# Designs tried in a protein design run: designed miniproteins, single chains, continued (3). Part 24

Each design is a single chain, and the fold is of that chain. pLDDT is the mean over its residues in the fold that is shown.

## One batch from the design tools (miniprotein)

Design m8802
Fold by ESMFold2-Fast:
Structure m8802 (fold): chain A 57 residues (1-57)
Amino acid sequence: MTKEEILDVIRKALGTDNVEIDSFATSENKVVATGTLDGQPVVIVVDKKTGEVKIYY
Protein backbone atom coordinates (compact mmCIF):
# COMPACT_ATOMS: atom_id res chain seq x y z
CA MET A 1 0.00 0.00 0.00
CA THR A 2 1.16 3.52 -0.85
CA LYS A 3 1.41 6.22 1.85
CA GLU A 4 -0.75 8.51 -0.31
CA GLU A 5 -3.51 5.88 -0.51
CA ILE A 6 -3.47 5.39 3.26
CA LEU A 7 -3.67 9.14 3.87
CA ASP A 8 -6.63 9.41 1.49
CA VAL A 9 -8.45 6.59 3.32
CA ILE A 10 -7.92 8.32 6.67
CA ARG A 11 -9.10 11.70 5.34
CA LYS A 12 -12.24 10.13 3.86
CA ALA A 13 -13.01 8.16 7.03
CA LEU A 14 -12.68 11.24 9.24
CA GLY A 15 -14.40 13.59 6.76
CA THR A 16 -11.87 16.35 7.38
CA ASP A 17 -8.83 17.94 5.74
CA ASN A 18 -7.33 19.04 9.09
CA VAL A 19 -5.28 15.83 9.38
CA GLU A 20 -1.47 15.76 9.34
CA ILE A 21 0.32 12.42 9.37
CA ASP A 22 3.90 12.08 10.59
CA SER A 23 4.39 8.32 10.20
CA PHE A 24 2.66 5.12 9.07
CA ALA A 25 2.94 1.47 10.01
CA THR A 26 1.01 -1.08 7.99
CA SER A 27 0.27 -4.78 8.37
CA GLU A 28 -2.08 -7.23 6.67
CA ASN A 29 -4.75 -6.52 9.29
CA LYS A 30 -4.43 -2.83 10.18
CA VAL A 31 -2.90 0.57 9.57
CA VAL A 32 -1.50 2.67 12.44
CA ALA A 33 -0.77 6.34 11.79
CA THR A 34 0.53 9.04 14.11
CA GLY A 35 0.06 12.75 13.59
CA THR A 36 -2.33 15.56 14.44
CA LEU A 37 -6.07 16.12 14.08
CA ASP A 38 -7.12 19.77 14.39
CA GLY A 39 -3.69 20.43 15.92
CA GLN A 40 -4.07 17.72 18.60
CA PRO A 41 -1.63 14.77 18.72
CA VAL A 42 -3.43 11.55 17.79
CA VAL A 43 -2.92 7.90 16.92
CA ILE A 44 -5.28 6.63 14.21
CA VAL A 45 -5.90 2.90 13.86
CA VAL A 46 -7.74 1.51 10.82
CA ASP A 47 -8.86 -2.12 10.91
CA LYS A 48 -8.59 -3.44 7.34
CA LYS A 49 -10.98 -6.35 8.02
CA THR A 50 -13.89 -4.40 9.53
CA GLY A 51 -13.18 -0.89 8.21
CA GLU A 52 -13.36 0.50 11.76
CA VAL A 53 -11.44 3.69 12.46
CA LYS A 54 -10.36 4.45 16.04
CA ILE A 55 -8.72 7.66 17.23
CA TYR A 56 -6.59 7.87 20.37
CA TYR A 57 -5.64 11.25 21.84
Scores: mean pLDDT 75

Design m8803
Fold by ESMFold2-Fast:
Structure m8803 (fold): chain A 85 residues (1-85)
Amino acid sequence: DLGRQYSQRAVDLARQARDAAERGDEDLAVRYLRQAGRYAQLSYQLGDLQGSQRARMELVRARMAARRAGLDDAVREGVRQLQTI
């Protein structure tokens, strides 16, 4: 199921964004947040509501990690991506 593949990809990317933010790698965190948001949107459009909600939760966790690390660009990217899901 394509929707489930996209939501799983979004979850994995959001977790990678959180790991990058925890390491202080802002550029990598922004990149992963952007990709995670894109795949979460695609999974939602394909009707994977449960998977897209899991992806949204992981994006929230990644944004919170970026905020704790003081990575303002990553926080802004996380907010932007969450508004589109």
Scores: mean pLDDT 89

Design m8804
Fold by ESMFold2-Fast:
Structure m8804 (fold): chain A 73 residues (1-73)
Amino acid sequence: SLGITMLVRMLGLDMKKRIEADSANKEKLAQLGIDNLDQLLTIGKTISKDDKEAIDELETEVEKVKKELEELL
């Protein structure tokens, strides 16, 4: 749903800011962000399993944010 997609976006922004503030731990912070994104995706798919459009939107946003975090490594 829109709410979970917003949480994904907020998590991505927060993790990028944390990585910028603490570059010595960037690999650990990026991995923590990716792990949390995978958990949000699992929860979102469970809640919205009958809503294909919501699942497709969530999967797209999660993959986008994961890629952005991986590109910081």
Scores: mean pLDDT 83

Design m8805
Fold by ESMFold2-Fast:
Structure m8805 (fold): chain A 99 residues (1-99)
Amino acid sequence: SRRQEARELLEKARENIDKAKTLIDEAVKSLESGNYDEAIKLAKEALDYVREAHANAMRALRLGKDDPELVAEAQRLLDETSRLEKEVIELYKKAIDKK
């Protein structure tokens, strides 16, 4: 069903967000230790996961449009991906500036 597909996409979005958060934490540690090339690499990898999570949440929003709970969860995850994208871009800029 469309609702089942939406739920599976929301789960994939959550998994990709968790992977992005782990990579962001690793990028921060690399930046703090002066390993700027590693911080740049990890930030780029985190951005890929954030973008995948955003795509999954957008698809879930479309499939679940008639279900208020699915719409609310998809919107929450989209807001989180926007926040994480901003965080990753700032980390990337800091790593580049210190290189």
Scores: mean pLDDT 91

Design m8806
Fold by ESMFold2-Fast:
Structure m8806 (fold): chain A 68 residues (1-68)
Amino acid sequence: PTIVRLEDADPEVRAAAEKAAEEALKQNPGSEIVDLRVVTAADGTVYAAITLKKGDKYETIVRRLDLP
C-alpha cells in the first residue's frame, strides 16, 4: 500500500478525496479534519483516510473512492 498527502495525489483522486472529506464532516458535526491522506491498496483500490477531531476524540474514516 502507498499513502500520499492530498496535495501529492492526481487531480481526479484529489477531487474525490476532498468530496469524501466534506461528506465525513457533514456526517460528524462539530468535528475538524486534522489529516487527509490517499491510500492505494496492493490491489490498486484507492481510499481516502480522513482523520477527524472533536474535542479530545480522534476518529479515522476510510472511504473507497469511485474514480472516473
Scores: mean pLDDT 79

Design m8807
Fold by ESMFold2-Fast:
Structure m8807 (fold): chain A 96 residues (1-96)
Amino acid sequence: SSELEAFLKRVEEAVKKILEESDLSEEEKKLVLTAVRQLHEAVKQLQKEHNLSTEEAINVFLEMAKQALETLAKQLDRPEVAKKLLEEIEKIYKEW
């Protein structure tokens, strides 16, 4: 879906900007970006396999992103960065 692709691209761009403005190491930034890209591919795959609407696919992405960010917050010991990432993703979701 072109609409799903546009949403996921908007999320990735916002994540990149937050990471660029953060004091995370380059390795930590790559870890977060890799996780976001893996979620992007997983949601696209689920949409194709289950014929999900764009809205349904976006909802699945949001739930997966919440779980992934909670895991990353614990691994990086940077709850403030994880919170900022989640708040921005939720803002994009509400505006979409």
Scores: mean pLDDT 83

Design m8808
Fold by ESMFold2-Fast:
Structure m8808 (fold): chain A 92 residues (1-92)
Amino acid sequence: DLEQAAKELSIPVSVISEIKPKIEEIVKEYEPKAKELEKNGDREGGRKLILEALERTKELFLEEMEKAKVPEEQIKAFEEKFDAALAEMKAK
């Protein structure tokens, strides 16, 4: 879950509390688009949409971590792990 991932990445609970409703808004915005692409059998479009939603999620985490004065080394560690995961998805 999001809270467990935050503990593993050393993200403060305050950042998670701020970002949860923003992530829910992203999911609400992208879910109808994803379902439309799935209905049309557009797997490539669906994958692109997921990557776009993940990039927006990354931006929100970086913004909230910076506002919370999270150490730069922790922000870089989060960004590196996120970018590695995105690279794996793009390689499929």
Scores: mean pLDDT 75

Design m8809
Fold by ESMFold2-Fast:
Structure m8809 (fold): chain A 64 residues (1-64)
Amino acid sequence: GLEAEWDALAAQVSPEVRAALRNALDYHKKAEEARKQGNEEEAFDYEVKAALYLIKAVSGILAE
């Protein structure tokens, strides 16, 4: 699943990038759960947090 793909990518990067990728995945999962419950505003907030951690991870990869 998506989690296994993220874990595989994380294994190839620095510990700091791995942490950011894990946080992005965790917030994305929270957003999916909020959407399933009809909490669109909370889902949007979690997706924004997920996107910010993903940007941090990509920035870390590009800086290496």
Scores: mean pLDDT 78

Design m8810
Fold by ESMFold2-Fast:
Structure m8810 (fold): chain A 100 residues (1-100)
Amino acid sequence: SGLADRARALAQAVRDIAEQLEKMGVKEASKLAYEAADHLERAAENFEKGDIDGARVELQRASDLLEEAAQKAIESGAPKDVVDALRGLAEATRRLAEQA
């Protein structure tokens, strides 16, 4: 499924930024980003099963976690580009839920 492939691509992008946050010592934001990536993988699995409603729920959880990660990154003094990337991934995740 194209939607499942897009959810997995988002999961990988979120894991990449989670690793970057971990290397910067922004542990709480990193943990939230890894949790968001897990929900994006579950969304992909739900799309493959034809459970569109289940996929939307997982995408909404991932988006909420990414917004919380961005807030924790701001509180920790993370660079603006990292915060903007988290917000961009949250928005992309919301748009995927709307397209489903």
Scores: mean pLDDT 91

Design m8811
Fold by ESMFold2-Fast:
Structure m8811 (fold): chain A 70 residues (1-70)
Amino acid sequence: SEAAEALGKAGRALAAAGADEATLRALQSGVVYAQSGRNELAVAHLRRALAGAPSEEAREHLRRAIDALG
């Protein structure tokens, strides 16, 4: 799905940019909730990941995932 692709790209961009553990955990929570169809919870965790994202590339992919999920 478009959301799954954006989440994968966000994960790679966050790792490459040296994002902190809390930001990476927020992304992982967002991925798990999105996979289970819990889109509202997924978006809440992805917004936390977005707040901690150190690069514009990571922020763009996170915004696309959030938009795709709700």
Scores: mean pLDDT 89

Design m8812
Fold by ESMFold2-Fast:
Structure m8812 (fold): chain A 87 residues (1-87)
Amino acid sequence: GPGSPPPPGKFYHVRFRATEDGSAVHVEVYDDNGNLVLSFVSPVRPEDVRGSAEATARVYQEALEEAQKVDPSVTGFVVTSDEVRDL
């Protein structure tokens, strides 16, 4: 039923980098204190993340699922254009 609103979820920060061979995206997730919480490689192509909302959303979803395994209160990421500019 309609209860009190849930406590405000945490928003972490994410950075995307091309892998050394350019075939995939290395994802780094940082907490609100700037500490690296987790990192992983997503098999999405860097060029697709730079220009595709669908590919960007997929990588963010993978990052969110991994972040929630560490801290289930994480509900999303602070989204700027800078996360994908270095791809």
Scores: mean pLDDT 74

Design m8813
Fold by ESMFold2-Fast:
Structure m8813 (fold): chain A 91 residues (1-91)
Amino acid sequence: QVTFNDVKKVIAEDAKVSEEQIRFEKDGKVLDGNTPITPEGVYTLVINGKKYEINLLNKTPEEAVTVIVNTYRNAQGLSTDDADALIKKLT
């Protein structure tokens, strides 16, 4: 099962930043990176201190990974065309 740490590692490698610069939050709390990705609501992705909302409601775990990766790519001004390669590393 895909965890937030699995996604964090892939984003850090793609963004060329330290894993320490990336975190996930829910309800104002930093998530344990070993937590499985569950489609249980709205999450926050933090990259270099900037916060991005991720809505995972009504998503499968695979769809949730897709939303997270696309949110990251769009937030950084990057094309989502290469997102499929990143998603495949996580599924």
Scores: mean pLDDT 78

Design m8814
Fold by ESMFold2-Fast:
Structure m8814 (fold): chain A 87 residues (1-87)
Amino acid sequence: LSEEEKKEIIDYLQKTFGFSREAIEKVLNSEEVSEEQKKKLLEAVKNKASAKELKEDEVLKPILEKIFKEDVEIGVRQLVEAVEKVF
């Protein structure tokens, strides 16, 4: 997957689901997501697949779930760091 293709996926998923760019990038760069899964996700993004279509796809659903988990973990870390800086 090229850097331009990764950026297209990141931009689309951020707009569609509100996921952080950091969470999407980490999952796309992980060994847990195959090149075939990344290509299928890119095709869905290029076809302007809705949030519902992406969530209902058996191949893409696990990828979206991984991104959601990473996004939550990043958000919790940032909140803890913010609290520690204030106190």
Scores: mean pLDDT 78

Design m8815
Fold by ESMFold2-Fast:
Order: structure tokens, then sequence, then C-alpha cells
Structure m8815 (fold): chain A 74 residues (1-74)
């Protein structure tokens, strides 16, 4: 469900936030760039009328990828 997907995204964002707080300045800059790109893509997809559940699944996948990338840099 959309609610379950949003809960998963929130949990991933909390884990990502905790990791970023302990990250190097270079990792923090990479995170800012990735988040700016993600926010822009979300805005475009919302404007294009992508169904909310489909968008939420995509956001979850992108957040998982960002988290995995940052974990490899630590």
Amino acid sequence: SLEELLAEINALMEELGALVAQASPEQQEAFKERMAALQAAIKERLAAGVPLEELARWIREQTEAILAELKELV
C-alpha cells in the first residue's frame, strides 16, 4: 500500500540521515547533490501525473540506492 511504502521510505531516510551526520564533507556534498536530483525528479514525475504508489515505489528504490552508495564510501 502507499502508506506502507511511505513508512519504508521514512525508515530509509532516517538511516540515511544518521549515516550522513557521521559522513565526511565529500560524502555530505555527494548526498546533497543526489538529494537535489531526487527532489527534482520527484517534482517532474508528480507534474507528469505518475500514480502516487508507483512514484513511492520508485522513491524507495532510489533511496535504497543512495543509502547503499554512501555505505560503500564509509
Scores: mean pLDDT 82

Design m8816
Fold by ESMFold2-Fast:
Order: sequence, then C-alpha cells, then structure tokens
Structure m8816 (fold): chain A 81 residues (1-81)
Amino acid sequence: MEEEARAALEALAAAVGRENALAAVGAIQRELAEEANAALAAAPAEEREAVEEATAERVLAEVRRLVADPELARAVAEAAK
C-alpha cells in the first residue's frame, strides 16, 4: 500500500509537477478524510481499522485516476490552492 501510494505520487509528479501533485493529493486526502471521520464516528471500534484502510485505498485510486488525466490533475491542484 505505502509503496504503491508513493509510486502513484511520483507518477503524478512526473506528469504535472511536484507542487501540483502534492496540492492535488492533499485536496483528495482532506476530502476523503472528512468522509472517513464521519464513518469512523459511526463505526464500532473493531471496524475503524477497516475504514482507515478503505480510505487509503480510495485516495490511491483517485491519485491513479489523476495520473491518467493530467489536465484534471492540474485543475484539482489549482482549485486546492
């Protein structure tokens, strides 16, 4: 997971630049973290780890989608600034 996330971020940075890649990933993480916090508040303790893992997988999937669409990645980064 961690290594795949790093590879996806490096691929995005190669496509749109490191500053734009970090801004876009940061925006995705903030949006999904807000959703995850609501889910975590509703989840029993034994399911919290699964919610956190699912959120990390969703972030990775969104980053990979932006790697396939550099124009969208730049738009997301600009909106995040």
Scores: mean pLDDT 77

Design m8817
Fold by ESMFold2-Fast:
Structure m8817 (fold): chain A 108 residues (1-108)
Amino acid sequence: SKEEELAVILEALDEAKAALRKLAEVLRKHGYKEEALEVEEEIGLLDIVRALLLRTKEPDKETALETLERALELLKELLEKSTDPEVKKAIEEAIEVIEKAIERIKSI
């Protein structure tokens, strides 16, 4: 049903947001303030999409996927530029959560 599809998308977005928040904290702790801000901007975009879906009650998979794929591209770029092993691990963990979120949405 549309309600079940919407619930899956919202849960996937919430899991992605939690992973990005954790990553932003790790980045800030290690002095990567600009990178933390970029990650926080992606969290803001996910919040906007989540609010839109809740208002419309429509399971807009395309908008959710585009926003998650944008966040994934940012994380892959940050991983390429990172030399800190703890930061790299945090980015890899966030990538895994976002890829899983994308797969979950694609399956509905």
Scores: mean pLDDT 91

Design m8818
Fold by ESMFold2-Fast:
Structure m8818 (fold): chain A 70 residues (1-70)
Amino acid sequence: LEDKLVEKGRELAKQIGPGMAGAIVTAVGMRLLLGFSDDVILDTLTAVTRSKEMAERLLEEAKKLAEELL
């Protein structure tokens, strides 16, 4: 799982930059490895990005990536 997450994170960084890729990878880790709820992840991303709309988009991308890894 970790190796797949690292590889996918590198691919995303090439497409959307390291900041957005890092946020998505972190959200996937919070969801799959730590078992945090979507609400907790959304609040964390909102605090980091200072934008609820951007946080919601990052969470949706993280959910898609999580499904691909499982």
Scores: mean pLDDT 77

Design m8819
Fold by ESMFold2-Fast:
Structure m8819 (fold): chain A 68 residues (1-68)
Amino acid sequence: MEELRKELLKKAEELVKMKRQGNLEEAEDIELSEEEQREAEYLARGHLAVTYGDEEAVREGEEEAARL
């Protein structure tokens, strides 16, 4: 599960970078801001909870949702 979390986080980071730069090749060379890093972590946890049924990720997501 930890290895899967790491892989999903990397993919989420790439998606956030693509969103900022508009294409993959340019996005690979940028560093994420602290806010973008948190967004990537949030997306990765959500994907783990919904797709893989990670109970720990579900609990973390519920805590975050309570702030909305």
Scores: mean pLDDT 65

Design m8820
Fold by ESMFold2-Fast:
Structure m8820 (fold): chain A 69 residues (1-69)
Amino acid sequence: MTPEEALALLDEALETHEAELSETQLEQLRLAKKAIAEGDVTALLEARYERAGGDEEAKELLAEKLAEL
């Protein structure tokens, strides 16, 4: 996963789960996008995406991981 791919997954997760996320969680996702652009969390997100084995599962795990950030 490249930083561009990771950002695209975050945008997709945001669009899919925006109504279910609190303002605090949305801010956490925004900060995570900045961290990915800086390269800090890209490897962790790549590992999570690979473990998910698919787009829908990957989006759910990505949103869960970002909620913990």
Scores: mean pLDDT 60

Design m8821
Fold by ESMFold2-Fast:
Structure m8821 (fold): chain A 80 residues (1-80)
Amino acid sequence: SVLTLADFQAFKAGDAAARAKIVAHVTKELRAAGITDPAEVEKKVQEFLTQLRQSDDPLKVYTDFQVELGVETLKRAVLG
């Protein structure tokens, strides 16, 4: 499933199930982008959650995150 505005709103309201869903999805997307180091994955997950908590536009935070992953994937594909 794709992350939705409702998932981000529930997370910002303190829903532990929404947090777990977001963590699982973001972890999967990071790994799909070639980020396999557990420490780097954990750091990027925590950075994403912090951005979500601070932002009044969680969809923009998620869109920006996906654009950054697309750039990272392209860099890793081009540079070997």
Scores: mean pLDDT 84

Design m8822
Fold by ESMFold2-Fast:
Structure m8822 (fold): chain A 97 residues (1-97)
Amino acid sequence: SELAELRARGEREAEDRAQGLRDLLTSTGAVPISLSGPLSVVPPEFRELLALARARYPTDAPLTPQQLADMVRAALLEETEREVRRLAEELRRRAEE
């Protein structure tokens, strides 16, 4: 149950953040953004997420809001899976006691 709750929370947060970025870019009429280009239309709180995306997709090609959202979601889901695996191992050890 705790594992399922952690996973569900992480999935919701990843989707919410990705959707927020996508909605921001589409609502402002922003053109596709290069990860190495100017990020003036992106709030500071999203810049760390873009740094993660830049590490995964080191390209100067312009990215659509959807592509950026997908990369951010993937990075956040990977973090969630690491936490879930850690908790799963802890629960397994307790079950063996």
Scores: mean pLDDT 70

Design m8823
Fold by ESMFold2-Fast:
Structure m8823 (fold): chain A 56 residues (1-56)
Amino acid sequence: MEVEKVLEEAKKLGIDITEEQAELFVSLYKAGESDELIAYKVGLSVETVKRLKEAL
């Protein structure tokens, strides 16, 4: 599942996120939301969002 990919990439980047944050990330990504909005809603930096999107 895409949620598991986001969690794996976050661990590789040394970033601790919850499963709920990963689920929200995938939901917003599938909805076509901007990197800035995803970063704001999930509580991550825009650079982190861009790196996690590369895993999907």
Scores: mean pLDDT 82

Design m8824
Fold by ESMFold2-Fast:
Structure m8824 (fold): chain A 89 residues (1-89)
Amino acid sequence: KQGQEAVKQARESIEEARRKIEEAREYLEKGDYRKAQQSLAEAISSLQKARKHAEEAKKLGYTEEAEKLLKEIDELDKEIQELLAKLQS
């Protein structure tokens, strides 16, 4: 059950990161670069939590589920890096 709980916590943190990425996109469209930067920082924090829980789930034997979560985290990290690059333009 502890591995299943870690999977759940990773998914919740991924969802939070997705919401923060969406908020950052909206702020960028409005030209609010400070709020966009803040939302991206919060998204990064949420992905760090997600990665920690996904790695914990993998260690507890939930390897397939954890690998899927880690792949999703990597995809979201790339999206954050693209948005950060736009802030520096």
Scores: mean pLDDT 87

Design m8825
Fold by ESMFold2-Fast:
Structure m8825 (fold): chain A 117 residues (1-117)
Amino acid sequence: DELLKLLAKYGLSIDPSSLTTFSDVSKVLKDFLKAMGIDVEELKEILKKLDELAKDPSAPLPPKEEQDKWRELLSSLTPLVEILELIFELNPELRKKFSEWVEKEGSFAAMLKLLEE
């Protein structure tokens, strides 16, 4: 119900019972990102750079203009996080597997992996 309402706000409709694999989840998240006007490939590149910085804190920071762009893009992702949480409430097994990715690879790498499914 709440997932359907949030998806409908962005012009999307989906059967929640179809969300049983990471491939299904990835497709919904990508469609949602497109509906929000977010470039999926640009988001993937930012996630890769954030993962690299998280693993090497001595790595040089990108220019301030690029940092500001990343901050603006990431702050616009609140609805995406809300949708992902609602999907995980419907399928706790996917939440468990995603948490295992986060523990092993970090949050940015786990999100990138999900978007590449």
Scores: mean pLDDT 81

Design m8826
Fold by ESMFold2-Fast:
Structure m8826 (fold): chain A 75 residues (1-75)
Amino acid sequence: MKVVVAGEDPEKTVKEAEEKYGGEVTVARNGSLAAQLAKEIGAEVVVLGTRDRVEILAAKSGALQYGLELEIIEL
C-alpha cells in the first residue's frame, strides 16, 4: 500500500503510518500538498500528524476532492 504522510513531526507520523499500514511511505510538506501527491503517486491513504485545525481542514478538503482516505494522528 502507498501512503502519504504530512504534519508537524514527520518522523513520528511516518513511524506510526508504517506500523499501521506496513507499506511504502512518502512525506509531503503539508496537508494540502499531501492530497495532491497521493493522487500523483497512486496512494489511497493520507496520514496527517497534527493538532492544527487549519491543516486538518485543508487535508480533509483535498482528500474529499481526490477520493482519498484520511487518517489524523493527534500529536
Scores: mean pLDDT 77

Design m8827
Fold by ESMFold2-Fast:
Structure m8827 (fold): chain A 61 residues (1-61)
Amino acid sequence: MTPEQREALERARRILEKARALGVPDWTIDRIESLIRTIRENPDQLDVVRAALDLLEAELA
């Protein structure tokens, strides 16, 4: 796994923990878990994943 993938994965995990603490809908949890899978399986999509993580961070603020 690249350093960029590890950074995105750590970020996604923090978002997941916050989402679970806030009691968000299962749909939101599924979105975050899907992004975690994409980080591991499709590093070519990392820019798209980062944009999605930015949006999730704004939604959970």
Scores: mean pLDDT 83

Design m8828
Fold by ESMFold2-Fast:
Structure m8828 (fold): chain A 74 residues (1-74)
Amino acid sequence: ALSARDTLAAYAREIGGGGRLSAEQLKEALVRRLGLHPGMAEAVVAAARRDGLFRDGRLSPAQATAALGRAMGV
């Protein structure tokens, strides 16, 4: 099984976004590729927005993984 970071990195490469994810692409990857409940995926996106991780509307898979950890309650 792929780690969350590896799964998000693979998805970022598939979408051609320079290896980075928009908020909507992150939410889709969390729900469809990682199997998260939509409410948890929204919490991850909200945590990433709160922490200022979206640069030019996009974040890296490593930043997305950090936001996932924060949303999961440490």
Scores: mean pLDDT 79

Design m8829
Fold by ESMFold2-Fast:
Structure m8829 (fold): chain A 66 residues (1-66)
Amino acid sequence: SMEERIDLATKELLTRTANITDEAELKARIQEIVDKYELDEEGKEKVAAALREAGREDLADLLMTV
């Protein structure tokens, strides 16, 4: 389901970006996860909200630029 994909994408974003310091590499990893979970605009907005709740507003902001 889309809801399961949102949850999995959120967890993978939190886990797989933790050690990335380069913004271009970070955006590429975010795009990879967006593509992997087939996130549309609504899906990205829901993931961004979950990232903000997790204290990762930086990731949420970058997600909305890809």
Scores: mean pLDDT 85

Design m8830
Fold by ESMFold2-Fast:
Structure m8830 (fold): chain A 61 residues (1-61)
Amino acid sequence: GSASATFTSSSVMSDLAFPFRLAREHGAVRVTYADGSTEVLSLDEFLARLPTMPEVTVSAP
């Protein structure tokens, strides 16, 4: 089983606890974009992309 949550850039900036937990447990996060595309990102890469990121769903990789 895996946990998932949907974030906008604003909500992710206010609540990073969930992405941080996923990165700690799995070493990475899976990001699903509004167009349905997915990427697996390290925590550092996720944070670097966060300011330009549209609404995304974050889940375990």
Scores: mean pLDDT 70

Design m8831
Fold by ESMFold2-Fast:
Structure m8831 (fold): chain A 83 residues (1-83)
Amino acid sequence: FQEVLEKLRKLAEERLPELERLREEADKALTAPKEVQEKVKKEIEKFLKEVRTEYGVILGLSAEEGEKMSFAELSEKVEELKA
């Protein structure tokens, strides 16, 4: 379990700066032209999907399984591994 926690912490540390940048871009996009809004939306959706997939793989799921799970479902998997 400690190895899983360490990998999850590393994933969070590696992805947090990118998430912060995307949040700033999203805020700016709210007042930007529609084309920019759609581009930023797709970029955020892709990022969240990649994070969920990596999270799932760390939990021992296949990439396909991780991609289909919500963050809530992934959190339940962490609780199962802790128990």
Scores: mean pLDDT 74

Design m8832
Fold by ESMFold2-Fast:
Structure m8832 (fold): chain A 84 residues (1-84)
Amino acid sequence: SKEEAERELYKALELAEKELKARAEAIGDPNSPEFQELYKKVGEFIEKLAKAKSIEEKAKILKEFAEEMGFSKEILDYAEKAIK
């Protein structure tokens, strides 16, 4: 169902946000090149999500981003379940 796909997408986004926050905290310095690169990649991801027209499209964008970022398999699995 759409509601089930939305819940799977929400779970993947929640886990991705937690991992992004942990990575930002580990870098520490917001003026570092590493922090600026992370910020830029997150911004590009958010813009892609905003342009997406369906839950399936958003889930595909999240899966691609998670693969690029080297996120946990759990995040990839939830994103994949939202693709219907």
Scores: mean pLDDT 85

Design m8833
Fold by ESMFold2-Fast:
Parts: structure tokens; sequence; C-alpha cells
Structure m8833 (fold): chain A 65 residues (1-65)
């Protein structure tokens, strides 16, 4: 499903953030935010809420670097 693919992508980004500096991590998370925004048109409200929650966690992780 689209949700499963998006969550898998977020897990990949989470792993990559650990190897990046703050600037690179912020750029990657910004790109992920654009990808998630594109999916908003095809996913349910509940699924979008879950992806946004995960995105906020990744943004905080990048900011903490």
Amino acid sequence: SLLEEALKRMDEVARKIEKLNKTEASKLVSQLAKEVAALKKTLSHRDVLELNGRLIELQKKAEAL
C-alpha cells in the first residue's frame, strides 16, 4: 500500500539522518516533507495524520544534530 511504502521511506530517512550532518539531514527531511505532501491527495486523513506525526519526529531528530 501507499502508506506502507511511505512508512518504509521514512524508516530509510531515519537511518540516513544518523550518518549526516545537520544541514544535509535538514535537506533530506525537507525533501521527505514534499513527498508526504504529494501523498496527501491519495491517502486517508488518518494515514496523513500518522505520516505527519512521523515527519515531525524526523524533523526534531535532524534539528538535534
Scores: mean pLDDT 81

Design m8834
Fold by ESMFold2-Fast:
Structure m8834 (fold): chain A 62 residues (1-62)
Amino acid sequence: SLEEKIRELNELDARYVALVKAGAPQEEIDEVRDRMFELAAEILKEAVDTAIKRQKELEKER
C-alpha cells in the first residue's frame, strides 16, 4: 500500500542518515540512497494514478 511504501521510505531515510553520520562506505550509502529514489518514484506514481482514478470517477457515468 501507499502507507507501507511511505513507512519504508522513512525507515530508509533514518538508515541513510545513520550511515552518513557513521562514515560508512560510500557503496553502502549509495545503495540506500538509490533504493530511496526508487521507492519515492513508486510513491509518486501511485499518487498520480490515484488522482487520475478520482478524476475519472468524477467525470461520470452520466
Scores: mean pLDDT 81

Design m8835
Fold by ESMFold2-Fast:
Structure m8835 (fold): chain A 88 residues (1-88)
Amino acid sequence: SLNEKLVEVISKKLAELYKNGKIEDKAVIEALAEAAREVGLPKLAEVIEEAPSAADALQMVSAVVKAGIEDDEKAAELAKKVLEEEKK
């Protein structure tokens, strides 16, 4: 499924960042956004890039995957809700 591909691409990119010693928030956020674009979710990628931390970006992606959302617009809407809750 699209969600399984997203998790696989994310896992690969995060492993590469760890191997290269690039585990800073910006690098993780960029890797998650690139993974979203690669699987055909560019609107989700734009919302991920607005995350204030890697933890927030990971929560956005986790919420989308857990909900089984494959539609880019719906994925972006859910990610925005997660971002708004974390900005409390």
Scores: mean pLDDT 81

Design m8836
Fold by ESMFold2-Fast:
Structure m8836 (fold): chain A 86 residues (1-86)
Amino acid sequence: SMSREQRIEEVRQQLRQLIETPGSAKQIQELKKKLVELGLLNPEAIEYLDKAIEYAKQGNYKKAQEYLRKALKIMEEEEKRRREEE
């Protein structure tokens, strides 16, 4: 079975892919669901993903990408903090 670390990396790769290649609102919603299930989202990252979903629904993929990048930055800062505390 896939380890927790492997699942976390897979989801992070999916987020990076959506930043590189703009996805639909549904794809961002599915990613958010996976991130919530893994406990990787703080409230600020959730707000950024929700904004990305809203912009994607409007067809504004450039703004959706902007907010996905903001969410990724928050998640990477949290991961760095967690590793430094280990």
Scores: mean pLDDT 78

